# Designs tried in a protein design run: designed miniproteins, single chains. Part 35

Each design is a single chain, and the fold is of that chain. pLDDT is the mean over its residues in the fold that is shown.

## One batch from the design tools (miniprotein)

Design m1196
Fold by ESMFold2-Fast:
Structure m1196 (fold): chain A 107 residues (1-107)
Amino acid sequence: SKEELIKKLKDLYNFVKEMLDRAIELAKQGKLDEVIETLEHLVELLRDFAEKSKDPILQELYRKLAELFEEAVKKARTATPDEVIQLLNELREEIEKLFKEAIEKVK
């Protein structure tokens, strides 16, 4: 149902937001290796979810999120902690837009 899909989108958004907030706190502590591990784990989960999803909206969203996190991993490997914090905050804004667009497509 639409209601179930919207709930799944909101639950996924909250999960991704919590993981981003954790990554930002790790970056503030200078723990860049742990930031990279967190983002790489998200890429693997999102790719798996995309392959297993039966819903086209969820499948597209999972793929786009995985691509964004994969690019963030590449940039983070050569960045300073402050640059990683900026990168993750910009990523948070882009992700929020993607979820708003996905929810509007379901409504």
Scores: mean pLDDT 87

Design m1197
Fold by ESMFold2-Fast:
Structure m1197 (fold): chain A 100 residues (1-100)
Amino acid sequence: AEANAAGLEAVELLERGLLLKLHLNSKDPEESEAALKALSMSAEERVASDVPAVRQLGLERQRLAAMLAAGHTFSEEEKADALAAKEKYEKLIAELKAKE
């Protein structure tokens, strides 16, 4: 339980670092501003972002969280649900990349 919680905190810290990097490196003012605003957003709000780069980072964060959950469950049903969530986010990321 504690190891899973620490892993989720590490995933959020990685996400925040990637959002800050996007804010500093993007030459699109709208993308740069959206990345900065996303630092104060929930994971669900990031996934629902109108800005594709922010949405992609949100989806990748949720994919990593699902992978972590799958690695730390003792229930085969919970592990299957976590892996299905991971596959769902991977598909959404692939669809987002295909539209660009």
Scores: mean pLDDT 78

Design m1198
Fold by ESMFold2-Fast:
Structure m1198 (fold): chain A 81 residues (1-81)
Amino acid sequence: SKKVKELIETTPEEKILELAEKVHQIAQEILEKEKKKVESEEDRDEVLLKAIDIIEKEDPAFSEFLRLLLEGKSLEEILKE
């Protein structure tokens, strides 16, 4: 995706880390609000995907980037798209 490539090329590493921390914070809020226990890695991935869906409204390119990383795509593969 052109948007994901532009995000990686134009966004400083510090801002990517800030967005990652925001996703983590949203994931924790989802866990507390839904009273879910993370008992498996699959439960963790589901919560992360929900957090990514929330962040998509603010940063759709970053949301797409995180989904591609969760699918196991490397940074190099994402940049070639």
Scores: mean pLDDT 66

Design m1199
Fold by ESMFold2-Fast:
Structure m1199 (fold): chain A 89 residues (1-89)
Amino acid sequence: MRELLVLRVEGPEEGPLVLALDVETSEVLARFPGELSVEEAARRAAERLGLRVVSIERLSLAEALRLPAARKARDEYGLLTEALLVRAE
């Protein structure tokens, strides 16, 4: 089972983006337009990786920021506005 973090971020230069990151490596696996829901981005990221979604859990921003992947995304891309933890296999 693989854990993905799906985040909506708002940077001053790029505007809103949705990112899918690997929780273990903090690697950005996919980027999506900010208009896409984080739930649909989670599904599309799993499909691109050849994985089946097992569960999706909505995280508070405080819970998300306990994960190194979320802190990296905040530092590189900007303010976090939404977060999902996705378990996939």
Scores: mean pLDDT 86

Design m1200
Fold by ESMFold2-Fast:
Structure m1200 (fold): chain A 81 residues (1-81)
Amino acid sequence: SLEDIKKEIKKVLEEIKELVNDPETEKALRELLSLIEKEKNKEKMEQVLKDLKSIKDALENGDLSPELVRRLIVQLNRELK
């Protein structure tokens, strides 16, 4: 369901927040969460979940810097506006 996808997105956002531990990234993640709450398109939310899981995996493997994570989250925010 759309609600289940949003719940999983919220979990991944919290995990990214903990891994990055940066106030500017946390601000961008909070903006993304607000946009996610308003979104009604299930397929769009499935794509966002996939993108966020990829960001988390790359961050855990050391393939992404906190600065790059922030830029990617800001890009997702723009795509949802």
Scores: mean pLDDT 85

Design m1201
Fold by ESMFold2-Fast:
Structure m1201 (fold): chain A 60 residues (1-60)
Amino acid sequence: MNPFLEKLDEDTLKKLREKLKEIAPPGVSVDEYLESLTPEEIGDLVIDINYEENQKKLEE
């Protein structure tokens, strides 16, 4: 796992992996796919996850 991913908390990493399971190419593990992503691509996914979590908090 790259150093950028280590800066994320465990909950965010878990959500990121769940999202990547849906979009990862066949035959590629989620961990391998995560390592292939650029910091920008990871950042975009994290922003999307944080946005969804913020919306969920507003619903509760």
Scores: mean pLDDT 71

Design m1202
Fold by ESMFold2-Fast:
Structure m1202 (fold): chain A 96 residues (1-96)
Amino acid sequence: DEARERLHELIQKAIQAFNEGKLEEARKLLEEARRLWEREGLDEVEGEIIDNLLVMLIAKEYGITDPADIAALAAKRRAGASDEELEAEAKRLAEE
């Protein structure tokens, strides 16, 4: 399935960009992966992978290193939080 192969390629590129500290590029690739996943009606497990990568990306962008805070962001996303709500929570957790 070309759509699944392309999704996996986008996810892999997002992971590579994330590991290289190219957070804006990683976010762009992840947004493209999510749009492809939604459009093609692909597997729910792949959607969870995309959501988990988004949580890790947002945590990295805001300098959140506490595993408990990262887990709280992941739980908030699983509960249906939007990207904007997730970023607002990350900003709140990162503030002194």
Scores: mean pLDDT 83

Design m1203
Fold by ESMFold2-Fast:
Structure m1203 (fold): chain A 62 residues (1-62)
Amino acid sequence: SLQLTPTEQKYVQNLLEHLQDLEENFPNSATLLHLKQSLENNEPSGLVNPLVDAYLRQLYQQ
């Protein structure tokens, strides 16, 4: 299946929940800024696996 497993989905959920902590610890990260902008605009970041990227954007847009 070309879908994330429940375990992988939980890992991505935890990643999103820690995004603020990442921003606080890496305020000058161009990569993190690009990721944040892609999430806010609901556009692919190109930084991670496409299934992870799609699920991360889905969670962010809720």
Scores: mean pLDDT 80

Design m1204
Fold by ESMFold2-Fast:
Structure m1204 (fold): chain A 95 residues (1-95)
Amino acid sequence: EETKALIDFGIASSGLLKAVEAGDRETARQYADLLAESLEKLGIALGVDPETARALAEKFRQRLLELIDAGATPEEIRQVVREAYKELAEAAKKA
């Protein structure tokens, strides 16, 4: 379950960055949604309570969608993805 969630997060992250690099905003938005879903599932698998995991996932989903709509660079998107994983890891340590 944890391993599957981590793989799903990696796939969503890779897909998001490739879509942003290609300028495909619609596909990027779809991968941002998948990334948020995978972040929530990974958080729960790591012992983060479901409410906190959902809140964290929604926070980063909104931020990624805003950046995609604003025409953010792949570097900006990559930074937000790193921040999402870092905040999830910190929440997991606190759980």
Scores: mean pLDDT 85

Design m1205
Fold by ESMFold2-Fast:
Structure m1205 (fold): chain A 75 residues (1-75)
Amino acid sequence: APASAAELLALAMAGAQAYAAGDYETAVRLFTEAARQLPADHPLLPEVLYLLARALEALGRTEEAARWRAQADAL
């Protein structure tokens, strides 16, 4: 079943908490799941994509980060 709005918000919030704690691997996992399930017009999607890119940069995954940032910039 598709995730509910509450579940998607919970994923985004959990990802942000992991990012703030320096747990970038968990942040990437949670933000990637949120990004896959959020509609293209959802107001949280740009924030999720930018935070995902920053978490990937913190892990040295710079090419992946650039691709997600480009998606955010295209919204």
Scores: mean pLDDT 83

Design m1206
Fold by ESMFold2-Fast:
Structure m1206 (fold): chain A 95 residues (1-95)
Amino acid sequence: SELKEKVIKFLEENLKEYRELAAKSTDPEVRAFLESLARVYESLIEIVPNWTEEEILKLLKQLVEHYKKLAERTTDPEVKAFLEKAIKGYEELIK
């Protein structure tokens, strides 16, 4: 599935960005948050290959909703910019 391949690649790109942001963060709360998201993404990358396209689309919609809520709460401008970029990417994959 082309959708499945694109989703896995995007999850891997987001995981890399979360790890890089966590490594650069001097705020321990921001670092812990980003490390938590990285762990979630590691799990998603492992399970998504076994999912149907319907399950993947449902996940993408849930991720968009979750990221919008996180973007509203974050005070870190780099984290906010990353979340907004991720939202756009997932919305484009859903189309």
Scores: mean pLDDT 81

Design m1207
Fold by ESMFold2-Fast:
Structure m1207 (fold): chain A 90 residues (1-90)
Amino acid sequence: KLDEALEKLRQAYEALKNGDFDTAIKLLEEAIKLLEEVLKEHPDNVRIQRALESAKKALEILKNGGDKEKALRYIEMAIRQLELAKEDLA
């Protein structure tokens, strides 16, 4: 659910920050699956859509051997959008 997706994104951020790329990729894939389920329940929620898009961009960067700092920024964007979505749905 929303809180589980948010925790997976936070865990992915910490793993990546610590240089654990494999764990970060796995956690991002898990977060993306959860975000897709949440978006099906709230299809018009722009913040959830933006969180999913940012998480997918971070995953693409990491799978292509790209910039760690850029991937971290996209994970931060996903976390921020999802925190705002949680407030909107409270």
Scores: mean pLDDT 85

Design m1208
Fold by ESMFold2-Fast:
Structure m1208 (fold): chain A 95 residues (1-95)
Amino acid sequence: MEEFEKLLAELKELVAEDRKIQDKLGRTPAGDITEEKLLEAAEKDFDLAVRLIGSYALVLLNYYENERKRGNQVDPEKIERYKKLVEEAAKRLEE
């Protein structure tokens, strides 16, 4: 399903962005095997893929909003993108 393939691609991008932030914070990549297992499970479960997109987008949204509140330069398009993904995930999980 083309829609599902797009969701999986989006999830992969969110996971990569989270990893990039973890690296900036000096955190060890303590979840490589867990991230691979989550992505493999999401490929077989549409609801899980949507929930993971919502969860990663929410974490990223909170991170960038907090950075902006601290006076750091943040791309406003990133904040709006993650906000939109959280809203869309919530709508897709209705039922």
Scores: mean pLDDT 75

Design m1209
Fold by ESMFold2-Fast:
Structure m1209 (fold): chain A 85 residues (1-85)
Amino acid sequence: SMAALRAAAERIQAQIEQHLEKLGFRVTSREPLDAAGILRITVEITIDGKTIVGEVSLAIRDGELTAVHLSPDVQRGIELLKAAE
């Protein structure tokens, strides 16, 4: 049902946001699940006094996460975190 799909999307969103926060990202905005099954989250991180802002897109089909897309800025933020001790 549509209600079950929305509940699954909200649970997946919360799990991904928790992982992003553990990496040091802050969630700044969220868009609702769109007609194409894409949920978008805007995140930011400050590394060495520089703020990086980007997007995480979650593709959800039949209540399951099928793909995660990280914007180039989010990918750069993760690489900078890996390079830091």
Scores: mean pLDDT 81

Design m1210
Fold by ESMFold2-Fast:
Order: sequence, then structure tokens, then C-alpha cells
Structure m1210 (fold): chain A 78 residues (1-78)
Amino acid sequence: SEKEELEANSKVKETVDEALELKNKITKEKGEVEGAKAALELLKQAGKEAKTPVAKEKYAQGAKLFQEELENYEKKEK
């Protein structure tokens, strides 16, 4: 339903903001690759714990974006 999608979007945004904060913290300590890995793992875990298929799919999409960013960082490292 549209209501479930709006609620899932709100919760996913909150978790993505937490993942970005974790990424920034780990990036300062260990670099961009490790920061992206930490954010990706947080979103994957949130997806596993999500109660609705809509929320699971949105967390999976967020994790895919961080996975693509991680692959871009690794591709730039020869």
C-alpha cells in the first residue's frame, strides 16, 4: 500500500543517514573503502531485520548503491 511505502521510505532514510554517519566516521579512521564496507553491512543487516517486503526491497536498493560506490573506490586502486 502507499502508506506502507511512505513508512518504509521514512525508516530507510533514517537508516541510510545512520549508514552515512558510520561511513564518514570509519573513513576518517581507516579510509573510504572501509567506510563504504561498514555502511553496506549496516544496510544489509537492516534489510534482514525489516518486517515488510517493501522495507526489505528499499534496504536492498540502498545496499546496492553503497556496493557500487565501494566497487568504484576499489577500481581506482590499482
Scores: mean pLDDT 78

Design m1211
Fold by ESMFold2-Fast:
Formats: sequence, C-alpha cells, structure tokens
Structure m1211 (fold): chain A 83 residues (1-83)
Amino acid sequence: AHIEVDESASYEELLAILQEAQEQGLRQVTLTVRAKTEEDGIEMAVKIARAARKIGWSASFSYAGGEITVTLRSPQAVEEELA
C-alpha cells in the first residue's frame, strides 16, 4: 500500500494508519512524507519510527528533494526477505 502524509499528521494518526494496515493483514506499507523544512522532516521520521515500533514493524527511510519515503514491513515480510 502507498499512503501520502504531510508534516501536520500526528503520531496518533500515523499509528492508526499502521494499525489499520496490520489489521488488514498487510505486510508492507510505503509512506511518502512532504515536509516544508528539514526539522519538520526529522520530526515526522521520529513519529513514524515510534508508530512502527509500537506495532512491531520495521521502518526504512530515504530522503530526496524534500520528500521522505518510508518503507514499513511486518516481521513476516522481513522473514521472507531473509529466507
């Protein structure tokens, strides 16, 4: 699944999105974050990392042109890559 969020997204909103994905049996979600400043981008990355840890998922971040792309994977998706 691919979801776009902006810097105004709260931790609670991000957590709800990830919990819904987990409940639906999704094993991978890609989030694209637009941030007006580098500080806002870092704050969003921290919120997303916290939400991922709360549900036991891994998060991988990439930064390009003021946009953060986050790949979130369930433990099952990580196991499939290692097998």
Scores: mean pLDDT 75

Design m1212
Fold by ESMFold2-Fast:
Structure m1212 (fold): chain A 87 residues (1-87)
Amino acid sequence: SREELAREIAELEQRALRGEYTADPATIAKLPAEQREAIEEALRLLGYPEKVINAILDYAGRTGLEEEVREYLLEEAEAFLRGLRGE
């Protein structure tokens, strides 16, 4: 579910921030370029550091949930931008 995905992403963020997660560059490289770029751009916009970005990209590639991760992060990025505008 979307709620389960949000929980998994939050846990990945915490693990990556603690240095308890090692992303595999080969797994990330196998992601479809359009999906990888969209996920990376959304995470950079949201202010995530490189180690968290790499952890989430690795997760998406390992699970095959790259479309669900992309959709979730695009909605989070849109909500973030609305907040910055005071909307």
Scores: mean pLDDT 84

Design m1213
Fold by ESMFold2-Fast:
Structure m1213 (fold): chain A 62 residues (1-62)
Amino acid sequence: MVVTVTMTTGPAVDLTTGKVYGPGTVLEVEIVAEYPDGTIEAREVATGNRLLFGRSSAEITE
């Protein structure tokens, strides 16, 4: 499922490049996994790279 995520408080980290996306960043991603600790693993649509972020650190829309 492709969703838009807006980073609110925490960073999203690109696991391929090490790039950090801070608060206010809007990303279009496909969610790969949601972990019980609130960590989300997703794939960025624009790059195909894997991102990690906390669910509590982002707003997720359709």
Scores: mean pLDDT 81

Design m1214
Fold by ESMFold2-Fast:
Structure m1214 (fold): chain A 79 residues (1-79)
Amino acid sequence: TGNEKFNAAIDLAKSKGYKGIEAELIVLDALEGKDKASIVANPIEIISRLSKKPALIKKAANLTEDELKARVEAVIKNR
């Protein structure tokens, strides 16, 4: 499911040293198709990114777990 792939991608981000909400936001940035993960500076940006979560989890269902993990690796590397 999209939720299972999303959780696997969060675990990958956590393995790279990211914690809590930051790991989740990195995965959302990767699903949105951003070139690099945003460095979170303010609450408005956090709320904006989290508001996209339901749509992006549906998008995750159309990707393989490996494709999603590759996207997460790329946005972390380019950060």
Scores: mean pLDDT 78

Design m1215
Fold by ESMFold2-Fast:
Formats: sequence, C-alpha cells, structure tokens
Structure m1215 (fold): chain A 68 residues (1-68)
Amino acid sequence: DDELQKKMEEIIQKHPELADIVLESIADLASGTPLEEVLEKLREKIKDIVSEEELNIILEAIEKHYNK
C-alpha cells in the first residue's frame, strides 16, 4: 500500500537516522532472514527513536512491501 510507504518515508524524513536502519532491515529480508526476526531487530533498534504509533507504521510498511 503506497499510503504506508508514504507514511514511513515521512517518519524517516523526521528521523533521518532511521534510513540506514530501515535499509539494513530490507537487505536482511532480501538475504533470507525470517520476517519475524527482522521485525524484532527493527523494533529494538528504533523503539527509543520513534513513538509507538510511528514504530507500528514502519513495521507494517516493511511487512507489507518487503515480505514474500
């Protein structure tokens, strides 16, 4: 869903440090790392940077657009 992708991009613009973390998570998925493991690592890395609402948006965007 383009709307989730758009919201994730807006969050990254607000928190530029997230860009590398999100790209690393996408690369892990492309390398065959299980989705659950990637999402858990991502949550742990960004939970102190973003709100819970923003965290959920990022996790949903990654799951929907970059999962099998």
Scores: mean pLDDT 79

Design m1216
Fold by ESMFold2-Fast:
Structure m1216 (fold): chain A 125 residues (1-125)
Amino acid sequence: MKVGILVLANSGSAEALNIDIEEMIEYSIKVVEEAAKELGLEVISIKVLIDPSVQEVLEAVEELHKEGAELIVVVLSDDILDSLVPYIEKKAKELGLKVAVVRGSDIYNAKSREEAIKLVKEALG
């Protein structure tokens, strides 16, 4: 199965929590890629959106579909971005795509990289 990764990040939340947003994004991508590889999934594209509008998120979903994604793994950097999930799920359903949602905070705060990979694998099914 071909997988697209969509990382959604909020710069204001990262600044308020004194988190390096680029480090969090890079680490989250690597964990998702490792989880996908262990499940025999092919990661075909990765898109990163910082402070996205609804329109930018929907355009990214359409681009991942055009690139041949069958599953979109949505990585949310924080809970404020949860409001975007229903828009993603609706668009994905219209396109015949599967969606898996993973919280960047769960990845970043995991006790080990191995635990983070396990959490992502459980989300991917």
Scores: mean pLDDT 84

Design m1217
Fold by ESMFold2-Fast:
Structure m1217 (fold): chain A 94 residues (1-94)
Amino acid sequence: SAEELAAEIVEAVLKKDVARLREILDGIVAQITDPRLRRLAETLRERIVEATEKGDLEAAAGYLQTLSEILRSEGLLEDAEALDLAAERLRASL
């Protein structure tokens, strides 16, 4: 579910578990079929990971929300909802 996926993303970010975060985001990005959007999503994945390593929760939330918009445009609605919910919860922890 979107809520379960959001909880996993939030936990990985807050614990700075970059290996788990990469695993989750790699699975999401792999579903993007448009090669241009997939490249953009791969760049956003790297920015989310970097922000997480730095403990920059505001930047991590912003990049998650941007990736969510790409997923929504590709019809990946459950994953998009999960990323939006994760971004909201990370901002609430500031």
Scores: mean pLDDT 90

Design m1218
Fold by ESMFold2-Fast:
Formats: structure tokens, sequence, C-alpha cells
Structure m1218 (fold): chain A 105 residues (1-105)
């Protein structure tokens, strides 16, 4: 069992976001502790977080219009996961530089 953070940018298209949610569901079914971190503007964050909750997943919503990468890193550091998955190349590369084990979705 691993503690896993799935970091999703809700500004990506609905298919990339859906793939992230499906991967999070798969990892939870495998017995991992999974938290989905959604980073999006205030106008989008509530809908994005609701979609994650409707799938039975734990969610942390980060409402921001700037510094998406920095805000995502801060949330991941607070959660302190064993593994991070991200649908954002920029967030994934930044987290790798911080010393996290990271996989692209």
Amino acid sequence: MKKIAVVLSAQLDSEEFKKGIEKAKELKKEGHEVTVIVVAPPEVIEEAAKKVKEEGLEVIGIATTENYVEKAIEAVKKLNPDLVLSNSVGIAEALKKEGYEVEHI
C-alpha cells in the first residue's frame, strides 16, 4: 500500500481530466491511499472537485489563477505522498526536481 497523490489540472480537456480520475479509481481499488489534488481557477474548481467526489475519491481543491506549479508543489508537500501522478508535464517535472517519485498520466 502506497500513499498516492494524483495532481490534475482542470484547465486541460475533459478527456485528460477523466483519464486522471480513472487512474485514481484504479489505484484506490488496488488498495492504495489516494488523494486527488485539483488545481484550477475559482470558476472551475468547484465543478472539478465535485466530479472527483462523485467518483468516491478524496479531493483537495486549489483555487488559483496564477502560480499553478508552486501551489501544486505546496499541496503535495503537505500531503507527503510516496508517489505522485500528474496530467501536467510542468507540475510533474517540478515535483521530480523536489525529489518526489512522479509518473505522467
Scores: mean pLDDT 80

Design m1219
Fold by ESMFold2-Fast:
Structure m1219 (fold): chain A 86 residues (1-86)
Amino acid sequence: AAAARAALDEANRIAAEMDRAGKVTAEKAAAARAAGDAAIEAALADPALPAEEATAYAIGGIGARVTAYLMAKKNGNEEAAAAGAA
């Protein structure tokens, strides 16, 4: 539970920083994707986490990834968009 929440909080922090700064780099998009992936993996790996709660963490991780992709695409940075989507 703690690991999944920490990963999701980090993914949301990176996404919020990208939104606030109005700037997206390939590095920030890749970091947001990796943090989102880590949140999904941590939620799925924890057998003590109820399925409903695990699903919420997974959805949060996907949301962070989609936000990174859309911010990169909005800024016309194809490399950052690819890094966020992959």
Scores: mean pLDDT 64

Design m1220
Fold by ESMFold2-Fast:
Structure m1220 (fold): chain A 68 residues (1-68)
Amino acid sequence: SLEELKKKVLEIAEKEKVPKSLKDMILETLNSSKSLEEAKKKLQAFADAIKDEYPKFAEKVKELLEEV
């Protein structure tokens, strides 16, 4: 579900010490999504955009997107 995806992504972001500003952007991205599929695409693009600074976050997000 979209709610479960939000919860798990934010948990990963917290553990990988992603700053609040980026966590807020993740929430906005997920909240603006009209479907789970759209949310997954936008989240993948976001993770790829920040992978140089947060590689472990990007890796764990990719793993999560294969599970939901």
Scores: mean pLDDT 82

Design m1221
Fold by ESMFold2-Fast:
Structure m1221 (fold): chain A 70 residues (1-70)
Amino acid sequence: MDAIKEALLKMGLSEEDAEEAARLAKSLYEQGATLQEIFDAVRKLLLEKGYSEDQARRAAGAAVYALLKS
């Protein structure tokens, strides 16, 4: 299972949003983006999808943490 998607699902994201955010985080990491750039990109994506600032920040943090543990 995708560890990043799994972490995002546990944060209360929908399966579609968790999959999209996980793909974005993985793609940016493979391109050599910094952890801060990955965090900011995931946060922006979730804010555009209508999540609150608090939810978006927590989910972005969970995605980065899961990425580091992969």
Scores: mean pLDDT 84

Design m1222
Fold by ESMFold2-Fast:
Structure m1222 (fold): chain A 106 residues (1-106)
Amino acid sequence: SKLIEEGDRLKEKAEELMDTDPKEAARLYMKAFDLYYQAKDYKGALEAMKNLKKVFEKLAEIPEYHSYVAAQILTFSSLKTNVPEVKEIAEEIIDIGREVQPEIIP
């Protein structure tokens, strides 16, 4: 599947950037998640989401990035999924946004 192959490529780039450019790593993990989910590779989607959570936790430690983290996490407030494990991780990511910007993420 071209979607899975592209997702794997974006995931590898995100892993390389996690410590040096965590904002770009988050963007790439979000794209990888979408590609895996569209391909119905829920294992790949779950792994991308778990790594995305780690990046947002890292960015949340930096107050200057709180507005950025909240804005990105707001995109997950509309995520609809029937995969319980993906939903659980998405809710955990949303909770990070609530902690850093409760006025934006209810």
Scores: mean pLDDT 80

Design m1223
Fold by ESMFold2-Fast:
Formats: structure tokens, C-alpha cells, sequence
Structure m1223 (fold): chain A 73 residues (1-73)
């Protein structure tokens, strides 16, 4: 369901926006880790759109990535 996928992506973006000020204060090493995690999120979204990942797997992967981002901010 594309509507459910859209809601998952909107919630992920909302959580990132809530961390915006903390993300801006990251050290160079923490910034590198953050961009690596964002790359993993983009790959998961691309794999979902290509039919290589289920909606449930996308939701789980984005939650795991968000949890890792929260550990570095």
C-alpha cells in the first residue's frame, strides 16, 4: 500500500526534523556516521520501490536506522 509507505516515510522525516538542531552540532566523525545511516535509509527505500523489500521490512529497517541516529545525536 503506497499510502502506508508514504506515512512511514513522513514519520521518518518528521523524526529527523525533530533532531535537526542536534544533527547540526555533530562532530565530523558523527556526521560521517549520520550520512552513512542516511545512505542505508535511501538504499532501503530504493529496494522497497524496486520490489526487493516488503513494506514491513522497510518499516523495521527505518526504525533501526532512526534508533542508530538517535544514539549519535
Amino acid sequence: DLEEAKKILEEFEKELLALKEDIQKLSPEQQAQFFKLMGEAQKAIADFLAGKMSLEELKKKLKEILAEIKKIV
Scores: mean pLDDT 84

Design m1224
Fold by ESMFold2-Fast:
Structure m1224 (fold): chain A 101 residues (1-101)
Amino acid sequence: SFEEVKKEILKIAEETGEYLKSNQSTMSVQEARDIVEKMLDKMIEIAEKNKDKALVGELRGVKGLAVRHLDSLTRPPTPQQVELWLEGLKEALERTEKLRE
C-alpha cells in the first residue's frame, strides 16, 4: 500500500537525516552528497518497485533540489539544511498521497 511505502521512505529519511546531523563536524561535503544521493536513489527504487510513477517523479524532484543545494555548499550541510530537505520530502509524499484520493 502507499501508506507502507510512505512509512519505509520516512524511516530511511529519518535515519539518514539523523546520521548527517550527528556527523556534520567529521564529514566532507562529498561524503554528505554521496549519502544523500544513495538515500534518495533507494527511495526512488522502492517507488519504482511499487509502480508508483507519481512518487518516482516527486522523489526525482527532491533529489534534484537536494543535489543542487549540496553542490553549492563549501561545508557539510547544517542540521537546519538537513531538516529543510526532510520537510521537502514529506511535502512530496503528501502531494503523491493526495493524487490517490
Scores: mean pLDDT 85

Design m1225
Fold by ESMFold2-Fast:
Structure m1225 (fold): chain A 75 residues (1-75)
Amino acid sequence: KIEGENGTLLVAPDVAEAAALGTSVAGSGLVVAKLPASKAEEAAKIDGVYTVVQQGDDVLVFASASAAEALQALL
C-alpha cells in the first residue's frame, strides 16, 4: 500500500486492506485508491480506471494495475 498527503493507494489489495478502505473488492491486478472528491474528475480520466464511487467527502477509484503510477501521482 502507498499513502500520500491526499489519500491512499492499494496495489493488489487483500480482503483486509480493501475492508479498511470501505470495500469488499480485492485481488491481484486490481488497484484501489481513496482520494478527495475534488480529485474524482482527474482520476476518472486515467486510462485503466474502471469506476469512481463517492464515499462521503472522498471517492474510491477502482482501476487496473496499469493505472497505479498515474493514481499515485494524485496522492
Scores: mean pLDDT 74

Design m1226
Fold by ESMFold2-Fast:
Structure m1226 (fold): chain A 99 residues (1-99)
Amino acid sequence: KEKEELEDKLVEAIVNKDLLTAMKIFVQAKEKFSLDELEELLKRVVERAIKEYNIPIDEVKDYFAKILFGLKFEGYISTVEYNRLAEAILEVIEEIKKK
């Protein structure tokens, strides 16, 4: 399943601290999926990085901040898209922190 393959590749890039590969995978996902689907994809990737790979919450937060900032800086996402995706990531992190 294409969506599952992109999710797995994005998780792997985050685990390997490969920001450039993560950005490239995200651009591919953006071309194929709606913004709502991208929000769900990022929420799952964040949850898997923290729960399955035991990456510290602060590191995951920092990686995604760098990825989203880079995507916005290069013009791959708009300010509106950046804000929505950043909020989705913060939402899932706060849910994990409350548990």
Scores: mean pLDDT 82

Design m1227
Fold by ESMFold2-Fast:
Structure m1227 (fold): chain A 85 residues (1-85)
Amino acid sequence: SMSPEFLEKLQAVFTPKAPELEEIQNKDGEEAMIQAFADMLADVFKEPELVEKMKEKLIELLKDPNNMEAAKELKKIWQELDEKF
């Protein structure tokens, strides 16, 4: 599981951007919103390869919520980002 401190820091970074992300989701759909979110994370963390993997796994889970392999890989990616933050 992700640390509560990491989640609070993510919320502090992305809460001001929530209206922009909601507008993208409403106009262009969930995959477009995930892409925009990933772009914001890549800029903040400076870890474009990890963020690209995160985006891929989030889209896989969006298409199949029962994909346990994608869920496990996403958890590992979040742990790596937490360690680097």
Scores: mean pLDDT 76

Design m1228
Fold by ESMFold2-Fast:
Structure m1228 (fold): chain A 91 residues (1-91)
Amino acid sequence: MVEVELAPGERVKVTLTNLGEDGTYRFKVTVELPDGTKFTAYSAPRELKKGETVELTVQNGFDEPVKVTIEALNEDGELVPFEAKVERAPA
């Protein structure tokens, strides 16, 4: 699980590394606004080998700060460990 706070207009690159076994994975992305409103989206399923990386770019298009949570799920819908590296783009 990775959690990042984004200011209005801020962009981050998240690099996720599969620490689990070869298999089909999905990423669950939850965006929370300051008023407590939550949006959840799931990525398309993707086949990933152990040690393989996926890059996600997330930008806050709201005029409010948001909290973004990214979780990786296996084919059975179980949470699995992925290593996460977060890089913020310059303003």
Scores: mean pLDDT 81

